# Designs tried in a protein design run: designed miniproteins, single chains, continued (2). Part 60

Each design is a single chain, and the fold is of that chain. pLDDT is the mean over its residues in the fold that is shown.

## One batch from the design tools (miniprotein)

Design m6196
Fold by ESMFold2-Fast:
Structure m6196 (fold): chain A 77 residues (1-77)
Amino acid sequence: MEEERKKAIEDIADTLLAVGYLVEAYLNIARKKGKKDFSELSEEEKEQAYRIALETAERDGGPKVVEKLKEIIEKEK
């Protein structure tokens, strides 16, 4: 039971890291483009955010975070 809970927490943590990288990329692009928030981003700006978030996840998050991020991006398209 404890090991199953730890693995579930790790999966949730990987998902939260993936979401965090994506939101950070959105906000960074929105700020650079003078947008008030990331909901005002164009499709091209969102694609740029996806690329940056994936690069960050690959470098800092590891393969499980990259997998979660790809799933999130696919659902947003």
Scores: mean pLDDT 77

Design m6198
Fold by ESMFold2-Fast:
Structure m6198 (fold): chain A 64 residues (1-64)
Amino acid sequence: VAAAIAEAIAAREATLSAETVDAPVAPEQVEVAEAVLRHLAPELTPEGQRALAEAIENLRALAA
């Protein structure tokens, strides 16, 4: 179980690291995405948290 959780966290980190924003998003979608990503942040490695912060900033830039 613990190994499966660690694997899921690693998969999330890989997803965030590989994620690119290719289209504009609505401000509401950005806020929801930010809330979800921040909720995951405590369970991420430092590298994942950095990728998360960059993703949030990119989403804000697209919504602004």
Scores: mean pLDDT 63

Design m6199
Fold by ESMFold2-Fast:
Structure m6199 (fold): chain A 60 residues (1-60)
Amino acid sequence: MADPKKILEALLETHSGEELLNDEELLEREIARIMGSDWFKLPEEERKKIKEEIKELLKE
């Protein structure tokens, strides 16, 4: 199972939370880069769930 908190930590090394929240395409692209081929192996429902969990973590 992907860990949204670890993905968030990696995202925040190169991008601000505001930048990631304001650019959904950037967020998805960077998650895909961090997870590699594992991202594309996930069903669409799980990818959406991970994005939503990361967005929640970015808000708080």
Scores: mean pLDDT 78

Design m6200
Fold by ESMFold2-Fast:
Structure m6200 (fold): chain A 89 residues (1-89)
Amino acid sequence: LKEEAEEVIKEAEELLEEARELEREGLPEIAERVRELAEKAIELAKEALEAYEEGKEEEARKKLLEAEIYIGLARIHLGIARLLLRKRQ
């Protein structure tokens, strides 16, 4: 669980960097949505780590699952943005 939460944080940080690139490419609204979802995933992953350290394994697992859902949503929005950029060429 600790390694999985750390991986979620790493993936979310990568999504934040991709959101900055989307903003530079002229998709600020989609970039903002990806950023918001990635930031929420980091928050939930950190909450999962805190719950895990407190011995609340079930709560930690639920928070981690929620964080992974937010990562998935951010990836969907990123995929839509990439499709829109390709259609502009």
Scores: mean pLDDT 83

Design m6201
Fold by ESMFold2-Fast:
Structure m6201 (fold): chain A 72 residues (1-72)
Amino acid sequence: VEGKTVLVIDEDISRLFRTMAELIEQGAKEILAATDVESARRLSLRADVIVSTDPSSPILQAALETRPDLEV
């Protein structure tokens, strides 16, 4: 994730903030956060990588429908 724009997908805001902090520590250039399908679709257009805590998430699927080329 170093130097990349990362989209974090999580419905739990507290866990989302913790994941964002860890990615900043790993050298991520920009962090985008989505807690819903609409935001995930919109923000995936700007992302280089997606990080999700639930691989079965409908929110993650919405992002991948918009950008199937993204790393997960």
Scores: mean pLDDT 77

Design m6202
Fold by ESMFold2-Fast:
Structure m6202 (fold): chain A 72 residues (1-72)
Amino acid sequence: MTKEQLRKEAEADIEAARKLLETAKTVTQLVAAAILAIGALFLAEQAGDEELKKEAEEVLEEVRRKMREEEA
């Protein structure tokens, strides 16, 4: 993958994770959002895009927060 392709893929994964996170009603949907966010983190790091990495980390933290709420 080119650096530009890595950025586009990371951006798409972040968008998909955010959409899942908005509609998530089950732990399975939260896990799916986490997987997308983790994938986006790796892609952003490989692309050297600090902004995308930050966005992916924010999505992942939101998933962690919602998972804690589901456990409570």
Scores: mean pLDDT 79

Design m6203
Fold by ESMFold2-Fast:
Structure m6203 (fold): chain A 101 residues (1-101)
Amino acid sequence: PQALVERIRELARETERLARETIRLALEALRRAETLEQINRAIALVLRAIGILFDVDLLLREADANADDVAALQATLARVEALLEEARRLLREARELLREL
């Protein structure tokens, strides 16, 4: 139903916001990196956050295609919720890396 689609869109927007913030902080960490290990960690955070942005876009398209299928929407919602938690984790890792610099 429409309520599930709206919830998916709301969580997707938050996930995108966190992923973009992760990229911003990881790029800042990359500019301040002094060791190869720090450079590799910053690059990994950028690539993983970009991956989340692509996955969220695919899930939004899937939700629109299955707007009348409650079971499909619930499965998409669970996947967006998992991406949101991954985005939160990556943001924490980016902040931690930046604090170490």
Scores: mean pLDDT 90

Design m6204
Fold by ESMFold2-Fast:
Structure m6204 (fold): chain A 93 residues (1-93)
Amino acid sequence: GPLPRGRAGRAAAEAARAAAAGLATAPATKGAAAAIAAVGAAAGADLAARGSPRGAEDAARSGRAAAEAARAGGVGEEAVEAARRAAEAAAAE
């Protein structure tokens, strides 16, 4: 059966909203990087929700993938950690 997506979707939406708020106050280049990180976090949460089994290993894998996407987007350590936590939370629920 389908995995519950409500929690993962909410986490992804909140991450996207936080990045969008950052764009309003950040220089264009840094704002674009924050938006890319938010998209990466949302994608990670969505992937976790798509039927991957819930568990510590799946949460860790989803978190690592989201952190890698955020890092590739050129954002700072705090945003990378936020993306990791959002994906782990989505995978765990």
Scores: mean pLDDT 56

Design m6205
Fold by ESMFold2-Fast:
Structure m6205 (fold): chain A 61 residues (1-61)
Amino acid sequence: AMPDPLEAEADIYEGMAALFERQGKKDEAAEWYRKAAELYRQSGNVDRAEEFEKKAEELEK
């Protein structure tokens, strides 16, 4: 099966967000999680999008 190109891009953004989170860069991590969530939503993966939207909000407080 072919991978969804939007989900593949979102996975990369998720990885970037996790990297910034590990470095204590919460603002940058939140931005990358929001970008990943947008791509997941565009691909129709609403559950995944909501998960990362919530995570971004928690990082920004």
Scores: mean pLDDT 81

Design m6206
Fold by ESMFold2-Fast:
Structure m6206 (fold): chain A 63 residues (1-63)
Amino acid sequence: SAEELELQLTKSRSKKFVELMKKNPNDEKLKKEILDLLEEELKTASPEQKKILEETIEEIKKI
């Protein structure tokens, strides 16, 4: 389904953003850009996507 595909894409993108931040932990501009993108996605996300996005935002904030 479209919902299942969107969920898998959200998971994949979230994992890549975390990996990118771990490689560039002192890049404050990149961190802000990624967090802004994730927060925008959160506004229209399904409940399942929201859980992943919220967990990803919290993980990135801790980097």
Scores: mean pLDDT 86

Design m6208
Fold by ESMFold2-Fast:
Structure m6208 (fold): chain A 57 residues (1-57)
Amino acid sequence: SAELREQAERDLALGEELKDTDPVAALVAYREARRLAEQAGDAALAERATKNFEALR
């Protein structure tokens, strides 16, 4: 659970870094962050990833 949450946080950060230069890669990173956050049971992190994904598309 902690490992999945850390990976989700890294993917969320990667998406935030890439959103202005490579939005397609950012969307993939946000989607992966949401999946990992859901598996970790971190609803707040999953919601944050979802909002970032929806804002970018």
Scores: mean pLDDT 84

Design m6209
Fold by ESMFold2-Fast:
Structure m6209 (fold): chain A 86 residues (1-86)
Amino acid sequence: AQAVYQRGLTGDPAAVEPLIEALKDPDPSVREAAARGLGVMQDERAVEPLIKALKDPDPRVREAAKEALIRIGGERAEKAVAEYDA
């Protein structure tokens, strides 16, 4: 526990990886929260994991992933959202 808080979490690129792993959680509430968190982080590396989450069986996870992709932006994210809404 005593070596865990070496840096602040806001703006640390390493904070994105735990959220990407949480997108694989068996609990849809955890996956929804992870998708929303990735949208707040706005890291382009989250785009591919979030595109996969657009195909999630839970509609709340799909909507959270769509919102996160819109927040991150970029051509790949925008194309994936457009294909989802088609």
Scores: mean pLDDT 76

Design m6210
Fold by ESMFold2-Fast:
Structure m6210 (fold): chain A 68 residues (1-68)
Amino acid sequence: MRAPIEELSEREKAVLAGIALGLSQRAIAEGMGISPATVSRIRKRIYEKLELKDDEEAKAFAKENGLL
């Protein structure tokens, strides 16, 4: 893995967990009380930090690090 999970903020961990559960950006946004556009920006930041290529890698990373 390219970065440890402690490099993610609590907000970023929440978005990553939502992605790993297969939730839409809208559903994650509703759960967090933020806009879907904000969720999209956080998702891009997470993928950049962790060098993740797709949602399957994000799901695997979340499971390996106990976010699920």
Scores: mean pLDDT 77

Design m6211
Fold by ESMFold2-Fast:
Parts: sequence; C-alpha cells; structure tokens
Structure m6211 (fold): chain A 65 residues (1-65)
Amino acid sequence: MKEKAEELKKMAELYEKGAQALRDTAVRDPENAETYRWASDRFERAAKKYKEEADKLEKQIKENE
C-alpha cells in the first residue's frame, strides 16, 4: 500500500511539472498556445486525480495502522 501511494504521488508530480512546462511553452509558442493549454489542462486533471488517490491510500494506511 505505501509503495502504491508513493508511486501515485510521483505520477502527480510528473503531471504537475508537465502541465507547467506546457503552460510555459504556450507563452513561447503563441501559434500553438491553444493546443499546449489544452494539453496542460488534461495534465492538471490527471495530477489532481493521482494526488487524490494517493491521499486516500495514505488515509487508509493510517486508519489500518
């Protein structure tokens, strides 16, 4: 369980960094900005879901230990 929670946290961090990089790229490449913002929004949603799942697993671990 702890390994799963750690993995989900790493995934959330990767998606958060990816979303930020895409937002930064949108500023540097205005012709494709809409595409990068769209991709960034998807990465942000993925990061949020992974973070929520990690938090739920951590709560379950604490409740059962």
Scores: mean pLDDT 80

Design m6212
Fold by ESMFold2-Fast:
Structure m6212 (fold): chain A 89 residues (1-89)
Amino acid sequence: MAERLRAEAEELLREADELARRAAEARDAGNYEEAIRLLEEVRELAERVLELAEELEELDPETAELYRRAAEHAIALAEKQIAALKEEM
């Protein structure tokens, strides 16, 4: 179970990083609506990682804490970037 939770969380974090990069590319191209949509997906993936980290807490608390911090950081950054992009629109 712990191995499954870790693999799923790592996959979601990897996908979130890729979407965040695409959001930056969309922003640089002036595609603000697309950038916001991608950042909203990043937030949703990071929220799922928080759920997995909570499940993992009882099995592997050290790894759960690492995933929690990564997810909280990703959510905060995505929300900040979405707010900034909406001000540009």
Scores: mean pLDDT 87

Design m6213
Fold by ESMFold2-Fast:
Structure m6213 (fold): chain A 65 residues (1-65)
Amino acid sequence: MAEENKKNADKAIEAARQGKPDELAKYASKVKGVGKTIAEKLREAVRQGRVDDAIAALESIKEAN
């Protein structure tokens, strides 16, 4: 479970780096503690050009576990 959560977080971070908000939301929604609502907010942050904020949030979630 923890390993799958970290893999999904890594994929979400990579999607954010590539400017792919839809892919970010897809993977972030599968991360424990994120869910669909937070994933949608991160997707909106990337769409607004706040990519670094979205990456920082995802890395924080990955570290916290």
Scores: mean pLDDT 79

Design m6214
Fold by ESMFold2-Fast:
Structure m6214 (fold): chain A 76 residues (1-76)
Amino acid sequence: SEAEELLALGRRGDPAAVEPLLEALRSPDPTVREAAGRALAQIGPAAAPAREALLEIGKTETDDRVARAILAALLR
């Protein structure tokens, strides 16, 4: 599934995955958005260039699990 592929990108920790993961956070599917947020959190400090986009996306996120995943990414 798309969510499983996004989580695999997070496990690899590849900074090149940051832009595709940010795009996945715009998915209408909350399962996909949660996976993207968790993957960005797992990449950690190398995802720092995504910080402003994560803050903006987080302001309008209504799904509790997705919001927690975005918060985890911001705290790294």
Scores: mean pLDDT 82

Design m6216
Fold by ESMFold2-Fast:
Structure m6216 (fold): chain A 76 residues (1-76)
Amino acid sequence: MDKELLELEVEGALHLMRGRIYELMGDRKGAAEAYRKAAEAFRRAAELARELGDEELARAYERTAELAEAKAEELA
């Protein structure tokens, strides 16, 4: 895996974890912001994966970003 791609994946994963923690705390606004940041990181990862020629990985990251974005919209 490319270093930059791994960094973006880790960034996205950490924001997803923060979103879940904020939801458990009842902080819907904090959760929404965290999920939005996760979506941004995974969209960047998808773009980089596509540039590296991995269309399947790019689609997987895009799907993860869409789910995170939907969750953020639900909570905001």
Scores: mean pLDDT 86

Design m6217
Fold by ESMFold2-Fast:
Structure m6217 (fold): chain A 56 residues (1-56)
Amino acid sequence: DPGREKALEWAKKYVPEEEHEEFVEEVLTLSKAFRLPVSEGIMDLALTVLELSKRE
């Protein structure tokens, strides 16, 4: 899956290793929800969602 591979490569640069799987699944969920390919915008949005979800 090209989208999963792209999300994982991005995660290795910007996301802690223990959160890579969670981040990749969020990226794929957003990509499917918006019916858009995995892009920098979708990956940035996924990171923002995860950061907000783990803060009070």
Scores: mean pLDDT 79

Design m6218
Fold by ESMFold2-Fast:
Structure m6218 (fold): chain A 84 residues (1-84)
Amino acid sequence: NAKEIAKPLLDKAIEAARAGNDKEASRYTALAVASYRLGREVPEETDDFEEQVVLALAIIDVTILRKATGSMLEAVEEVKKRIE
C-alpha cells in the first residue's frame, strides 16, 4: 500500500517541522510524495531515471506547497490530507 510507505516518512517530516528543521521536513515530505506516487520506496540516492524524475517533481511540489501554506508544518499536513 502506497500510503503505508509514505506514512513513516510523513511522520518524520512532521517531527522535523515541529523541531524547526525545515530542511529535513522538506526532504522527508518529498521522499514521501515520490514514494506514494510510484507505489514503492524511493531512496534519496537513486540511480533509477523514473525515481529521479518523480523525486525532482515531488521536491518542486513541496516547495510550491510550503510557499502557499506559509510554513513547512502546514505543507506536511496538507500532503498528509491529500494522500489520505
Scores: mean pLDDT 87

Design m6219
Fold by ESMFold2-Fast:
Structure m6219 (fold): chain A 66 residues (1-66)
Amino acid sequence: SNAQAQAEAVAAARSDRGRDLAYEKGKEIKENPEEVEKELESITDPAAREGFRLTVEGYLRFYEAK
């Protein structure tokens, strides 16, 4: 199913983008956790948003920020 495979590839790429953004923002997330919610709201793709959210959760646990 070409359409299914393409949709999965797009979702994966957007999830990777969300992960990379969260990785780069580790320090900013610790200093300004409210910016995380703002960034999440700006991400319109559900897969990218979820990838960002999960990565941010990992950083918040690592940096002990809530």
Scores: mean pLDDT 65

Design m6220
Fold by ESMFold2-Fast:
Structure m6220 (fold): chain A 55 residues (1-55)
Amino acid sequence: SDELKELIKRLKEEIDWLREQLAAGVEIPGFTPEQLRSLLARLEKKLKELEEKYK
């Protein structure tokens, strides 16, 4: 569905953004680096699950 395409696109953009922030050593207020790595892992898992359903 178009909604699923948009969700996948948004997740990819968020994952890329988080990777760039973590690689640059940027501090995000309210989050520890450990919490951000945990969030990134969860988003990557979610993306895999959605891509498998979009086949």
Scores: mean pLDDT 79

Design m6221
Fold by ESMFold2-Fast:
Structure m6221 (fold): chain A 81 residues (1-81)
Amino acid sequence: AAKKEAEEYLKKGEEAEREGNYREAAYYYLKAARLYALQEKDYEKALEALERALEAARKAGDEVLVESLENGIRYVKEKIE
């Protein structure tokens, strides 16, 4: 269930990016990342989703979200290493 839900959030993020809704895309990617990390314990997929969220947040100009996502990426990388 959680894996399919995470994949659905990734698709919604991709749709939002195509529409130029970068802040919305960042939040969908963040939701996917949280499901991968917390429910699936798939830190590699969580990292991929967080990196996509970071790119979208930068395009949205949301500096607070960018900083939060950079910290989250650093934390998840420590779980993989």
Scores: mean pLDDT 85

Design m6222
Fold by ESMFold2-Fast:
Structure m6222 (fold): chain A 99 residues (1-99)
Amino acid sequence: MVLKSGEVSEVEKVSASNPAKYIFNLSKDGILQITITHADPDVPVTVSLYKGTSDSGAYIGSKTLNKGQSANFSLPAGTYLVEVSSLLPAEVSFKVTLL
């Protein structure tokens, strides 16, 4: 799936073995901010970032967030995969903002 700046993802059923995967295209160098807008049950959610369109690409970093928390990634222009998972199965939604 492809997500644009300012968009909120659909509610995704995620687990450690079934992450939600979103592609984000950054046209300029900037800060990619990811905010967890929904989590049910309210469990920690891990956001992982990869360069390209696949989690077999170059790993950039991960943050573990609770509902309402944000992670910031400073990135050059390019295409990135945002992967959202949790250790326990949960329904999760998140917002992506380019700063």
Scores: mean pLDDT 80

Design m6223
Fold by ESMFold2-Fast:
Structure m6223 (fold): chain A 64 residues (1-64)
Amino acid sequence: SMMKEAEERIKELVEKARKEFPDEPKLVEQLELNMKRLAEMGYPIELIEEIAEVTIAMKRAEKR
């Protein structure tokens, strides 16, 4: 199902964020919650992935 596919992609993005920000568990938790919320609201997974990638890139820029 589309929902199962979205859940798998969200899990992959969460794992990526967890590896990138091991000292920021609350950031990763909030990112996961936000992605799940967008999926529940009916946003396409491609847009959710783009939003997550932008969020990760912005956080990386703050630390660099």
Scores: mean pLDDT 81

Design m6225
Fold by ESMFold2-Fast:
Structure m6225 (fold): chain A 87 residues (1-87)
Amino acid sequence: MEEKLRELAEELIEASKTLDVESLKEYIKKKVKEVLGLELDDEQAELIVRAVRGLALGVEQLSELLKILKEKGFEAFKEKLDELEAR
């Protein structure tokens, strides 16, 4: 699982360098569904866009956030993202 989370994080970071916000949001929804089995709404996908593009999180930080999303759900993900944003 850790390797899949790291690979997903790397793919999302690379996509954030080349895709516009709308295309990145759709890419995130697709990849999170494929890798984590989670269906994201637009608001949830926008928070992941904020993590990869707004905060420019590295692979380790993003993979930890994705692990939290998979294991503890979206509210825990949002709380951790808000903590990272406050720095």
Scores: mean pLDDT 80

Design m6226
Fold by ESMFold2-Fast:
Structure m6226 (fold): chain A 69 residues (1-69)
Amino acid sequence: ELEKLLEELRELLLKAGVPEEEIEELINAIRNGDIERAERLGARLSLQVPDELRPEFGRLVKEAMELAK
């Protein structure tokens, strides 16, 4: 369930043109339950995500962080 959300998050960020290295930093922070780091990275990456994809990005990050707690 968490891994499915992280894969959806990776696909969305790749589509948005975010570098793979930055995507993996966010995914690893979420997977490790480092919620503070995930929040900082998520906020930073949201600025790189097109307006049309930003609501879905925010939803995926929130759901993944809730599962990782």
Scores: mean pLDDT 83

Design m6227
Fold by ESMFold2-Fast:
Structure m6227 (fold): chain A 83 residues (1-83)
Amino acid sequence: MEERRKEAIELSRKIAEKARPYLTPEQVDEAIKLGEEAAKRYRHPEAAVLVTAAYIAGMIRGPEQAKVARETAERQADELEAA
């Protein structure tokens, strides 16, 4: 459990760092923080990574897209947890 959570956090951090050229420093910090919170909220590492990656992709498209992407990914993560 702890090992998988650590891996999800580390992968989310790497994704945020790779997106750094396309994001503001504040957006990168938000993405890293979201990845950590998602790893605490969800039991499955896949759910945490999904939420973080979708939020980053949303932020790259535009500020409004970030909110929609996060809400959609959180719904998908909830479905993964329910299965």
Scores: mean pLDDT 76

Design m6228
Fold by ESMFold2-Fast:
Structure m6228 (fold): chain A 75 residues (1-75)
Amino acid sequence: TRAEIQRLISEAVGHEILAIGHELDGDYDGAIKSLDKAIDAYRKAKSLTTDPADKAALDAQIAKLEKRKKEIEAK
């Protein structure tokens, strides 16, 4: 449902905030783990989404986090 999608997005945002905190502290392992949890939550939200515009927005967010994860992995 829409409420389930919103819950998953809120969960993902929480993990993004934790990832930023870990990154600022130089804890790159912690940042990667938090990004993985955020990506997983966004992917679950996308699987429940049928609206093309909402799917595109979730895809863009997933791509952004995957890119950030790759940048941190290079440290």
Scores: mean pLDDT 87

Design m6229
Fold by ESMFold2-Fast:
Structure m6229 (fold): chain A 69 residues (1-69)
Amino acid sequence: LPPLDPEELERLGRAVRALAESIRRKKWTLEEMREINARLKAGMSLAELGRILGIPVSHVSTLLAALKR
């Protein structure tokens, strides 16, 4: 995988935290759910994503399952 700039990693972390806030309030859009799925495809694990978002892994899995439908 190509290396990521530290600045890009910080920006990515901030964006993921913003998505987490939206998800916890259940005000997410299909676009936000697709962005989460794209981050997982980029090599981020469900456990890492759940930790960054501050939500249980089960919630992340539920959102991805909803996106599949």
Scores: mean pLDDT 61

Design m6230
Fold by ESMFold2-Fast:
Structure m6230 (fold): chain A 108 residues (1-108)
Amino acid sequence: AARTVVSSKLLSKEEDVLDGKPVIKTTIQLTLRDAAGQELTLTVTVVTDKETGTVLQVTTTLRDPAARTVTTTTHTFADDGSVTVTTTTEQLDEAGNVVSSTTTTSAW
């Protein structure tokens, strides 16, 4: 379904260290509205090399209250050009407890 961005918010922009490398970690939260008017929350965290600006990692977390799912996808970019993608999907019950979790990892 087509989704429209209805709001965006910069949550944080902070300096960190990844594998001994200085990085900048930027987190943005988007509220999306689907064709049915249902709101979803998408949180995007981008980790960039502080010196070069190269993107090292992107993590997206999509919260769908209608489906009661939380999907987190992490793309990790290695120095050799390889990419590792890890996706975790959690199904929640009516009380917000995790009732199932599936994690898959692939590398290119």
Scores: mean pLDDT 80

Design m6231
Fold by ESMFold2-Fast:
Structure m6231 (fold): chain A 103 residues (1-103)
Amino acid sequence: ARAEELRRLVEEVLAHLVARGRLTPEDAAALRALLARRSGWDEAGVKAFLRAVVFARAAELGLDEEQRRALAAHLAGLSVAELAELVRMSDEELRALVEELTA
C-alpha cells in the first residue's frame, strides 16, 4: 500500500538522520509515532515532515532570506522521493543547489 511505502521512506530518512548524529534513536522513534498518529502515513504529512527537515538544515547552513525563499519555492514542487533525496544531500550539495536556484 502507498502508506507502507511512505512509512518505509520515513524510516529510511530517520535512520539517515540518526546515523548523521542529527537525531537520537529516541527522538526518531517519537517523530515516527507522531507522524503515524497525525497523518496516517499520508503523502501530505510526509511531505510536510521532509520539507521541515530541509528547512532546518538551511537554517543551520546560514542561508539568507532570498536563498530560503528560493528553496521554499523549489520544495513546494517536489515529490516525496525528491524531498527524501534532498534530506540525504551533503551540506556542500545543498549549498550548490541553493546557489543554482538563486543564479
Scores: mean pLDDT 77

